# Designed miniproteins, single chains, continued (4), part 38

Each design is a single chain, and the fold is of that chain. pLDDT is the mean over its residues in the fold that is shown.

## One batch from the design tools (miniprotein)

Design m13289
Fold by ESMFold2-Fast:
Structure m13289 (fold): chain A 64 residues (1-64)
Amino acid sequence: SREEEVEKVIKELIEKVKKAIESPKDVKLTSPAGVEHLVKVEQREELEKSLKDGLKILEERKKE
């Protein structure tokens, strides 16, 4: 369905951010719209926790 496609795009973006968080250096990420975002090392731990919590909530809400 349409929602499944949107969910896949969101999960792909989350995976890219997680990989950036694993990097010991600042990483620049580019969105599908071509917008660039700089993920700083200091912000990565907080961002990672926020993403994990958000992904868990999304997965729990999708259970039928």
Scores: mean pLDDT 67

Design m13290
Fold by ESMFold2-Fast:
Structure m13290 (fold): chain A 86 residues (1-86)
Amino acid sequence: SSMAQEEVRALAEKLYEEEKEEAKERVREYYKKLGLEKTDEQIDAIVYTAAAIRAIGLLIDRELLERGADPSLLSEDTLAEIAAAE
């Protein structure tokens, strides 16, 4: 596996563990409002998938900034997440 894949996995796991309790409750409430029933296993999978997508985005944005990308092309939320991950 590439080092980038390992970094994504490590960051995804970190984000999942740090946010899982609040994220699970938020996801559960979201689907409840839509009238959709989700099992705890499905909620866990959704939360981890979201953490993995976020990890990929943070690492891509970090690489782009390191290569001289214009910060205005990134959302304020994305920039705040990069700063928090440092």
Scores: mean pLDDT 76

Design m13291
Fold by ESMFold2-Fast:
Structure m13291 (fold): chain A 95 residues (1-95)
Amino acid sequence: SMEELEAKLKRLKAGIDATEERYRELLEKYRAGEVSREDAIRELEALARLLEAMIEEAERLMEETGENSPEMQEILERARRLLEEVREELEELRE
């Protein structure tokens, strides 16, 4: 239903907003020496998995509806961009 789609979009938007905040807080804590490199890697791996799941859900919703809303495209772009940043940080920390 349209109401169900709107609810899923709202949840995805809230999810990406929360994930962006978690990433910023993690980097701030790591730079401040409040979390170990190993703990930062584990948290970044968790964020990467969460972002991959959100991207898959967004792509599935777009395929099922046959319509690409600007809001869904924005969420998908933000999630993909953040996933790239998370992956780059993971690569640096693992070296």
Scores: mean pLDDT 85

Design m13292
Fold by ESMFold2-Fast:
Structure m13292 (fold): chain A 85 residues (1-85)
Amino acid sequence: MSKEEQAKETLLKAVASFGEFVKQHPELRDSAIQLLVKEVLDLQKELNLSKEQVLKILEEVLSEITDPESKEALEEVIRRVEEKM
């Protein structure tokens, strides 16, 4: 499995877990978004991915998300990650 495929699978699982968590704890949505941003940045360091590679993976994950709450959260994560890279 490529580093990019591994990152995409990890992020798809993280976003799915986020959607489920936020449905149970909507008051913690902002905290969950912060955790997703941290996971993306940690994954970038772990797999030695470039900014361009990370953003392409996030866009691909976004295209596979059907849940509106998870999609909006991932769009916010993408903005924050881009600002920190």
Scores: mean pLDDT 80

Design m13293
Fold by ESMFold2-Fast:
Structure m13293 (fold): chain A 82 residues (1-82)
Amino acid sequence: SHTLNLEILERAEKIRKEAEELLKKGKEEGNKELIELSQRTLKLVDETLEKLNYGSEGIEALDILREAERVLEEARKLLEES
């Protein structure tokens, strides 16, 4: 579905922007775990976009995006504990 692909793309862009901001913060604070989680989130976003471009089914892209959202949530929780 073109609609589903657009929704995945919009969600991926939001996650990418937030992960880039968290990566910057992690580098500024010397927080190695935050850097690692942010980089992992960005890699999963790239994998989501690759699957979306070459896959016939948005389901695989959506599953990878959900994993990116989980890793990003872990990064957010790390900041709440600091």
Scores: mean pLDDT 83

Design m13294
Fold by ESMFold2-Fast:
Structure m13294 (fold): chain A 109 residues (1-109)
Amino acid sequence: SEAAALERERRTQENGREIQEMYEKALKEEGVTKEELVELYRRAKEGDEEAKRELEELARKISEKVLEEVAKKRNVTPSEEEREEAIENGVEMLREELEELAREKEAKA
């Protein structure tokens, strides 16, 4: 079912795009830039424990903000378990994006 897999990927991308817009809003509300997150990610990869801690804290805070915005737009109240799962997924999505951006900067350098 290649068609079913493509349709599932399309829906995931559509949801990801909406979440990315909310993510940009959360970044502005927290007063941080995507560039600063990429810098923290690169330093964390180099073994900087302080950068790793700051990145993890910031990623969780941003993911929680995005979850709140999603819940508000959908007029739903997530359970505690649903909130934790959504935040964890948001952190992983952010990590993937920062990894891609960091690779682009390394290729550019």
Scores: mean pLDDT 75

Design m13295
Fold by ESMFold2-Fast:
Structure m13295 (fold): chain A 55 residues (1-55)
Amino acid sequence: MEEEIKKNLEKLDELNKKSNEIDASGGREGILEGASLSVLGIGHAVKAVVLRKEL
């Protein structure tokens, strides 16, 4: 189960890197929102895995 959580975190990190590349193209507004969602997404991903285990 920890492996699954780690994969979710790794995927979110990858998306964060891509959004940072878009910022270089002039997408700063989208990057700011993407960055905040990345942090929230990590918490939600962990909670989803925990809830799935409880169920």
Scores: mean pLDDT 60

Design m13296
Fold by ESMFold2-Fast:
Structure m13296 (fold): chain A 91 residues (1-91)
Amino acid sequence: SDEELLEEFLKSLTPEEAAYLIRVLQKLIDETDGDLKNRALGLLKKVREIHPDARGEGDKEKVIQKLKEFLEKHPDFPLRETLEAILKVLE
């Protein structure tokens, strides 16, 4: 299921990678509106629930790699537009 795929992806992140993703999501939320902002808010909440210990600067390149690998494996993922917007902020 989509929820299980999302949870497995988020659980694959280290606390440092999760902290980096949280910062990028917060930037995306601040810079967007509408459906994308609402989806980013939902994803941010889920990341914080799975990684309450998220800390540090994180490794930008590792987060980019994991996001790209996830999108390549799951082309029909419901949050694809949100994850692609995250990648644009990261680049």
Scores: mean pLDDT 79

Design m13297
Fold by ESMFold2-Fast:
Structure m13297 (fold): chain A 97 residues (1-97)
Amino acid sequence: MKEAIEEAIEEVRKLAEELNVPEELLERAIERALAERSADTALDRIARREGLSEAELAARRANYAKTLANATPEQRKKLLALTLAVLAALELVELLE
């Protein structure tokens, strides 16, 4: 699990370096993402930005729950890494706005 999280953080760092994001803002974004680490929180934040209806958000949460229930341990690991990367990217966007 630790390796997948470290890979996700490294990808976010590479993107931030290419965009000339200050290191202090990047570290804050990573810390906030690590504190959250919730797929539900990531979905809620995306839904607010995209203007999804409550019904659409509920449908996406149900589909995510189905995916987790049928996921292998390796797939769950990748989903955790993806969730962290998405949360870190959302925190960076909010800090840059």
Scores: mean pLDDT 68

Design m13298
Fold by ESMFold2-Fast:
Structure m13298 (fold): chain A 60 residues (1-60)
Amino acid sequence: ARVIRGALMREYGLSEAELEELVAMVRAGASDEEVIATIMRRHGLSRRDAERLLGALRKL
């Protein structure tokens, strides 16, 4: 978990707080589209990168 979190923060340019907010959204039952849209809007990632990040967040 900790090693994966560090890798995601480096790859996607996220702070620990930003990563934790996204994890909290997924755990609260936010839809895939809502999480993807939030990642794209707040972090400037492409849809493809947002979809990959969402897949990784589900494993945390």
Scores: mean pLDDT 80

Design m13299
Fold by ESMFold2-Fast:
Structure m13299 (fold): chain A 68 residues (1-68)
Amino acid sequence: SDEEILEEVKKEIEEIYKKSKSVEEFERNATKLFRELFKKYPNLPEEYEKELLRVYMEKLDELRRQEA
């Protein structure tokens, strides 16, 4: 289900966040994840895409604050 896809991808974003040593590494790995996701699920609901981007931005902002 789309809900299971959302939860799995959120988990993958969290794992990328935990393993990333820099903002650049996180952006690179998360961008690759999203590129593959959108190719595999081109009909993913817009609200799910927005939720995933929200999670990404929150983690990105947290990493930027840690580097400041």
Scores: mean pLDDT 82

Design m13300
Fold by ESMFold2-Fast:
Structure m13300 (fold): chain A 83 residues (1-83)
Amino acid sequence: KEIDGDLVNKLLDLLIEDPSLSLQEIGERLGISKSTVSYYISYIMKKLGLKSRKELIELLKTPEGMARFYEALGAHGVEKVEP
């Protein structure tokens, strides 16, 4: 299945802002199903070689981790929104 880079960026922002959000709450905020949120998180973790959501959140808290994230997912357009 295809990954939407804009959706991944929004998912990142939500996970950084509130790591305690449930898959259902993230889906509600992004206008997608809980299963789609679960799929995106699993895909991101697999692509980055991470084994837990906690590792993903810790990676996103560092400048080096954010750079690694965008490098790994840049093929899906997971970079700054065009003006």
Scores: mean pLDDT 71

Design m13301
Fold by ESMFold2-Fast:
Structure m13301 (fold): chain A 88 residues (1-88)
Amino acid sequence: DDDLLRFMARELFDDPDLADALVAAYKAIKDYEENGKLLPQDEIDKYLAALKKAKAILQEKIKKGVPGAQAQLDELDAIIKKLEEMKK
């Protein structure tokens, strides 16, 4: 869902590198699913590293009881899983 991913990126936008990584990962997954285009392994690893940092931030928000943080984490985990599938 584009709107959920853009919302996640905006919530993390005090870190622009993390927001940019989320958008780039989404575009990469969409291009893979629609056109079968694979990214180089090093680019996938770069996006995975940034997204794992985002996951740590969302886990801390869940501990603080922030509304919607669990749904954001579930979406992020789905994106991470798709990128790991592309790496194979």
Scores: mean pLDDT 72

Design m13302
Fold by ESMFold2-Fast:
Structure m13302 (fold): chain A 65 residues (1-65)
Amino acid sequence: SMEKLKEFEEKIKERRKQFDETEARVLASTPPERQASVRQTIAENRKDFDEEIKKEKERLKKELS
């Protein structure tokens, strides 16, 4: 149902907020010389997460049709 898609999107928003908070804490404790490498790793993890979310959203849409 449309409700399940809404719940999924809501859950993803919460997960992204948690990621933002955790990443901010990690970066705050990271030495300046390692900041760029850590940010790169974070960006790669975010990309992988977004691809997985895209696949799951497509699966849910098929279930609703």
Scores: mean pLDDT 81

Design m13303
Fold by ESMFold2-Fast:
Structure m13303 (fold): chain A 61 residues (1-61)
Amino acid sequence: SKEEEARKLGNEALRYHGMAVALRNKAAQDPENADTYMAQADEYEKKGDELRKKAEEIRKA
């Protein structure tokens, strides 16, 4: 159903945002590799944002 699809996408978005937070925490604790962790965190945040928008579109339809 649309509700189940939207919920699944929303949960995936939360996972990506959580991974981004974890990577930012690693960057703070490992300055030598911080740029790599921050780049990956930005990518995961973007993926999470895209999934969240898709979930919202499904709910509106």
Scores: mean pLDDT 87

Design m13304
Fold by ESMFold2-Fast:
Structure m13304 (fold): chain A 94 residues (1-94)
Amino acid sequence: MEEDLKLAEERLKQFKDNKDWERSEIYRKYEEIRKKLGKPDMSLVEIFSLLELRYLKGDTSVKPLIKEVLEIYRKLMNLSPEEKAFIDKKLAEL
């Protein structure tokens, strides 16, 4: 998981100035998440860990942000059917 999140972070950085509007929209969405959390310099790994810890502590208000992060991850990575099913299960649990 940690290595996969680092790979997602590297791909996300490549999307910042991409001529493909869909890729630039993915980056913009990630920047909005960081802004909402007040953590503009936080990595994708750190954001995911922070949101997961808050959710485990019973802070259900983070559910929409966790969903947005998982959707970004899903778009950044060429996921296997099993990995997609895992993300879909997590989104359904939210």
Scores: mean pLDDT 71

Design m13305
Fold by ESMFold2-Fast:
Structure m13305 (fold): chain A 65 residues (1-65)
Amino acid sequence: SSLVEEAKRLAREAVDIMAESKDVEEQAQMTKLIVEIYRSIKAGDEEKLRQLIEEMRELIERMKK
């Protein structure tokens, strides 16, 4: 699924951004989102996956400065 491929790509980008961050709270929030994304992929929950992708995009934009 293209949605799963996009989610995996976004999660990889998020890991790189998290590694460069100095904000412990944002790192914790990103870690939670990454785990939830992979859990939703395993469950086949496309609706939840779409919601998590949007939330992760918002956090990535906040972390970019």
Scores: mean pLDDT 83

Design m13306
Fold by ESMFold2-Fast:
Structure m13306 (fold): chain A 76 residues (1-76)
Amino acid sequence: EEKEKKIKELKKEKIELEIELSLKRMEKSLLLLTMPKMKPEEKARAEEELEKLEKEIEELEKKIAEIEKEIEELEK
């Protein structure tokens, strides 16, 4: 039952990545909510942080999709 072990590991990795994705999405939402009240200097730094968060979110979404596909192939 090596197949079950692999599925368990992939599901665990997926859950960990989904948690990380949720946290980064929350950080992005918080930045977007606070940006209108920021000073221009703070807003510039927040925009850089948003760009980093968006890139990290995209990478996490891609990794999750890859793992999900692997799980589906293993489960049939």
Scores: mean pLDDT 83

Design m13307
Fold by ESMFold2-Fast:
Structure m13307 (fold): chain A 86 residues (1-86)
Amino acid sequence: SVSKEEALEALERAIELAREKGDEVTVEALERAKELLEKTDDEGFIKQVYILAEKIIEALEKDDELEAEIYTGLLLIVIGVHELIS
C-alpha cells in the first residue's frame, strides 16, 4: 500500500528528471497525473501512478527513450480511464 504522499514525491522526481532530459510529452503526462492525484483518494489510481512514475524515472535514468515512451503511454491510459470513470 503506497501513500498519496509517496506517489506525489515519485511524480515530482519524475517531472524534474523528464524536464532535465527535455522530454516535454512525459512532463505534460506527469503534470496531469499530479493534478488528478491531488484531487483523489482512489487507492488503485494512486498505486498505478506511483508504479508508472517509478518506471519512468528508471527509464529516464538509463536514457532509454523507448521505455520512457511506453511507460508515459501507459500513464496516459491510466489518466484517461480515471477521468472517464470519475
Scores: mean pLDDT 89

Design m13308
Fold by ESMFold2-Fast:
Structure m13308 (fold): chain A 80 residues (1-80)
Amino acid sequence: SSSDAKKVSEEAYNTVKKDLIELGKELNIENPEELSDEVIEKLIEAYKKYFASTTDRHPNGFDAFMAAINMLKAVDKLLS
């Protein structure tokens, strides 16, 4: 149903948002809970450095991270 589809989309959005905030905390970004354009830019730059320096991350980790960022931005724009 339409209601079920909306609930699933909201749950997916909230999961991605939570995961990005947690990642921001791990990367020592100030005020990651705000998820402002500035915070998102800092997340991208910090993750690029982290991904480039680590041997333990999945090869597609950065692509998955960018997909999550793009989904968050798209959903936030639609909800604004």
Scores: mean pLDDT 63

Design m13309
Fold by ESMFold2-Fast:
Structure m13309 (fold): chain A 70 residues (1-70)
Amino acid sequence: GLELEIEDLKRKLEELKKKLSASQTLELDILEGLGHISYGVYKSVGDEEEGLEEYLKHLKEAIEKAEAWL
């Protein structure tokens, strides 16, 4: 399910952050935060599944950015 994918990607992102600078980690935190905010907005109007998909999308973008820096 989407929740399992989100937890797996969050774990992967945290492992990547260990190899990055404080500034790079902050940028990834902002990207993940935008996904979390989107999730909250969609959930507030009854579209929780779409909110989870938006969170997943932002996590994938953060991971791609982190991997591009390594």
Scores: mean pLDDT 85

Design m13310
Fold by ESMFold2-Fast:
Structure m13310 (fold): chain A 72 residues (1-72)
Amino acid sequence: SAEAEEAVRRSMEAALRSPSPTAAMAAIHEARDVGLEGGAREAAVEGLRRVLEESTDPRVRAMAERELARLG
């Protein structure tokens, strides 16, 4: 749904903007819990790829890689 897609986009944006690795990882978990189908899945894949490109924290990167592998 559009609401699920928007929720995933907000969570991914929070992951990218958060100065805290713990908060970034929590945001990635929240995106996963929305139920990733259709546009919400596409938004999650796009957001996780951006996290891998932009984040320097190894824990956040490891989580993004794991979630991206699960979705692929």
Scores: mean pLDDT 80

Design m13311
Fold by ESMFold2-Fast:
Structure m13311 (fold): chain A 95 residues (1-95)
Amino acid sequence: ATQAKLEALKAKLAEAQKKMEELKDDPEKGLAFKRQATAELLRMVAELLLDPEVRKALGLSEEEAEKLARAALAVAEGYENNKPQEGIEKAQAIL
């Protein structure tokens, strides 16, 4: 259900924020966690953007939602491959 997906994303965001706060004194571990969490969150956002109820709530067309989902997935892939800059450039080309 759309509501369950939104709650899962909200819970994941809260968990990520809390974990980043716990890792304030460990910049290396914090950076590694931030990259992983960002990739996971972007994949969840891409799934939500493809949900018709979410698209309607955001006022997005199907084409706009698909374009944004593809951009989010490109950024996620960049973080997963330790090349966030490449992912961002690919997303900008899609947008």
Scores: mean pLDDT 80

Design m13312
Fold by ESMFold2-Fast:
Structure m13312 (fold): chain A 94 residues (1-94)
Amino acid sequence: SMEKELEEVLLKTYILLLEGGDLEEALSKLYGAKTEEEMEKVAVELAQEVAKWIKENGSELGRKIADEIVAEAKANNISIQELAKKRIEEYIKK
């Protein structure tokens, strides 16, 4: 359940970042986490924040971006979670 929950959170976080959402602190905590417990705690915080943002803002662009990420993951034979992590990491390093 945690793996699936983390995958969904990372995908939603990537969508939020592309739409100008402010989760820099939460992402820094997620990538700074060294234990499974720390990762799960930050993932839950991110899930709640992203869910609130999606509810308050339009999700049409988010759905399109999610579909594109899923298609790219399949084309490159990688998991959605790994692709989302890579994209978030590249964004943070900018």
Scores: mean pLDDT 63

Design m13313
Fold by ESMFold2-Fast:
Order: sequence, then C-alpha cells, then structure tokens
Structure m13313 (fold): chain A 102 residues (1-102)
Amino acid sequence: MVTVSVPDKTVPAGATATVTCTATNTSTDDDVYEVTVTARDKETGELVAESDTVTIKAGQSASVTLTIKNLKEGKTYEVTCRVFNAKTGRLVAVATGTVTAT
C-alpha cells in the first residue's frame, strides 16, 4: 500500500511557495512506485509547476518538494501529489493540498 500527503499553505502574493509531498510505500512487495507533484491554478486548471519524478521502493518513504513561483494575488493553486506503479503506469494514490496567495 502507498500513502501520500500534501499540506495546505498560505503565502504573500508575488512570493515563492515550497510544498513538500510525502509518499510512503508500506508494501513488502518488490514493486517500484513513481511520485510526481504538480501545481495548477484552481480556477483555470493551468499547470504552473511540476516536480521531477522520484522513485520509491518497498518500505521506503520519499519527500518531494515543489517550488511555485510568481504567485498571483487572490489566486488558489491546487497541489496534487500522484503515485504511479512504475511497472503498469497505473495511478495508485493521490493527495491534494492548496496554496493560497494573499
């Protein structure tokens, strides 16, 4: 089983936000999972930031940090952490958080 979490965050407009996704593979199987974090404008769905892919093996945890720059005043950004089975490409876990620029 894979578990994921992403926090909510509020930052000043024009600032850079850093958001950390934590993914844990509690499986004892030799399955490998890939973790990717994206940020999208919640209103428009526009992709504003994306992380590199991080790999987790059985019994491992990974922290993936996403940097979101040039946050617009009054905008909310949805941060989505997705975990895929590397062998099948199937989505196995999702967590969402929000970054709000005030």
Scores: mean pLDDT 81

Design m13314
Fold by ESMFold2-Fast:
Structure m13314 (fold): chain A 114 residues (1-114)
Amino acid sequence: MKGKKVAVVSTSPETAEELAERFKKDGAEVHVVTAESDSPEALKEALRKAIELGPDEIVVHTTAENALELIPLIKEAVEKGIKVRVIIGSSGDPELTEKAVEELRKAGAEVEVL
């Protein structure tokens, strides 16, 4: 992470702040893009803004349901040479989480489930 530009996308200001602090401690230049709401539309807008920043890596923290909605934009980011990491919260539907992990990895993203 040292010297790398990282964009953090989240619907949770608290989680975005925690992730940003962690990456800054590892020496990254961090840009936080918080979605205006928990809607998939707000997350897509936030992810588009993150892609426009041209970072070395985009870290997206979201639910499995919302992560599936982001797949086309994640593919676009990966095609532009941006590394994408998706962090999915440990709460929710296990079957939906498994599907999201599989589809996100097929799109070229690294996936972590907390």
Scores: mean pLDDT 80

Design m13315
Fold by ESMFold2-Fast:
Structure m13315 (fold): chain A 65 residues (1-65)
Amino acid sequence: FYSREESRQILIEQLEAIIADPSASAEEKAVARQVLEAVKAGTLAEIPEEVQRRALALMLRALDA
């Protein structure tokens, strides 16, 4: 199991990878950017579950690439 800090760091790195990915759409980058700001601010729980789910799908896709 990852520690809370390790999980947070991995999440940040995955979101930054999506933002830097030239193959990602503008919409995908916007979702990644929104979630990244929420993670850094500690407000991820305030984001709608649908948006969180979309970001998770993008992060899993980035790991697969």
Scores: mean pLDDT 72

Design m13316
Fold by ESMFold2-Fast:
Structure m13316 (fold): chain A 97 residues (1-97)
Amino acid sequence: MRKALEAEMTAGVAEIAAAVGLLSVEKLVKQKRYKEAIEEAEESLKVIEKEIKKLEELLKETTDEKAKEVVKRSIEHLEEVKKRLEKLKEEAEKKLK
């Protein structure tokens, strides 16, 4: 019971952090603040990679099927946010050159 709730809460917090990071980078790109967008994207990517690793470890320890499904979906969502951040970073870098 407690481990399943911890896994779901960890996944939820990671998704919120990733979404906030993505929104910050998108706003900076829209404002043409490309150097800050690159720095924010690099920091967000580092955090997301760390959170994906933690969620993969939690997935191995989780026996609750519903919690496993939530964690798996969160990992997939974080991977998608990571790809979007990498594209935004590359776009910002291209605008500076």
Scores: mean pLDDT 84

Design m13317
Fold by ESMFold2-Fast:
Structure m13317 (fold): chain A 91 residues (1-91)
Amino acid sequence: MLEELARRAIEEADRAVEAARRGDWEGAERHIRRAVEYLRKLGASEKEVELAEKLLRRAVEAAARGDDLTAEIELGMIRIIIGVQLLVARR
């Protein structure tokens, strides 16, 4: 179920950002790792996984300091990456 993997990756990315807003760094790290694992299951390359993790960590850091605009921009880029991986996986 490729759509389910993509949905799970997006949900875990959103949960990482929300955990960071609450100051739950252990929760944020857990959700980052889960989002990355769902991207790997979608067939993302190591470079794509590294890029997505970097963007997600930037979103988490922005959210932790109250920079909601930067967090939303970084999450938007992650959603695009996940969407592209889903399209490629369907080939």
Scores: mean pLDDT 85

Design m13318
Fold by ESMFold2-Fast:
Structure m13318 (fold): chain A 80 residues (1-80)
Amino acid sequence: SASTLEALRRLAQHLLEAGERYLPLLRAALEAGDLAAAQAVIDAFAEEVPEVKDELASLSPEQAAAFLEEGIARARAFLA
């Protein structure tokens, strides 16, 4: 339906825009071994994209990074 596609488009756009900003910060924190900084980045991303908050809460910081990478790739493919 048009309303479902519109909602998915908005989510994909929001996830892409936020994901591209937060993923480099999350990767930097993980590379530094700073798990507190990594969690702060994840929490900030979840506040900006509340649609994925519950899913992120179930993931480790490394799994959250993979989730963001996959989400960005899928969002780009959907919006293409």
Scores: mean pLDDT 87

Design m13319
Fold by ESMFold2-Fast:
Structure m13319 (fold): chain A 69 residues (1-69)
Amino acid sequence: SDAEIEELIKKRLGADGKLTLEQAVDLIMEVTGLSREQAQVIARTYDKDGDGTLTPEEAKEAIRLALQL
């Protein structure tokens, strides 16, 4: 559910309130079972700032897309 995804994201947030790209990739793999390569493509697509971090909203969007694959 959305609430479960949001809780999984919240547990992984850094001091800046964002996930690192690596944390986002690992979470996508954990939730969906996709390969690291597939998870990396998705996470990078949602790293809209290109700074190597995802906001909680970007991470949620990435996981939702990944669950449809």
Scores: mean pLDDT 80

Design m13320
Fold by ESMFold2-Fast:
Structure m13320 (fold): chain A 90 residues (1-90)
Amino acid sequence: SAVEEAAKGAKALSENPDDLEAAKEAVRGAAELLKQGYSENETIELLIKAGADPAAAVSVVQAAKLMLEKGWSLEEAAEIAMKMVKRWKA
């Protein structure tokens, strides 16, 4: 499910902020949840409950939202999510 994919990716990204494949999985799942009508805050809470740290959850959901609003590629959104997580963990 989108929740399981987003949660798995976000948790992996929480543990390794250099994991591009985890970032892509997380952003893809978060974007699907947003398309299903979950709010940004609801999507963040779902990822946190599934084991993502708050920095990773917020980063992934914000990147997914920008991808949907601006038409960014999944690769571009995943890279921005990784940069956001690194910035908050530094």
Scores: mean pLDDT 83

Design m13321
Fold by ESMFold2-Fast:
Structure m13321 (fold): chain A 85 residues (1-85)
Amino acid sequence: MIELIIGDDGKVLIISDDLETLEKIIKLIKEKYPEAKITQVSENIYLIEGLSKEEGIELAEEIAEKLGSKLEKEEINSGTVFRLT
């Protein structure tokens, strides 16, 4: 399962136990948003900075489409959570 947490400030947290899929996602982000700051917080967690909230949402939708995953969307107090199954 992959989880994306998109803050209202455009910060994106990407969490997954599938490290191969994480590597593919990070490569996609580097290609689409070359100026974005990508920080590996742990082996399973990446922080993406420099996107707008709209770009973060578009990114979550594109990842779901490319992986053929079901997308579940949940609004939270300061952002949106996307779960890809």
Scores: mean pLDDT 83

Design m13322
Fold by ESMFold2-Fast:
Structure m13322 (fold): chain A 87 residues (1-87)
Amino acid sequence: MKYYLVELPPDTTLEDLRKKLPDGVEIVEFFEGYVAVLKVPENLPASEVYGPIYSLGGRILKVYTDKSLEEVIAEARQLAEERRAAA
């Protein structure tokens, strides 16, 4: 499994993100502060994630292929908190 760390525009909702992503992609976490963690199947083309995220005005920050979900979530939470503290 691949995990994507993504940044989204302010006021993007979980529903907005869910509508744009293909059904095979799981939104594992959605943090206030513009950061989400996506669980992506190995066989899904990268364009199926990049396209939707860019269409929302978001950015792909990191892609993990060898980290545990817990490690990715911890990194995402820290980044979201740092972004909120800096604002």
Scores: mean pLDDT 80

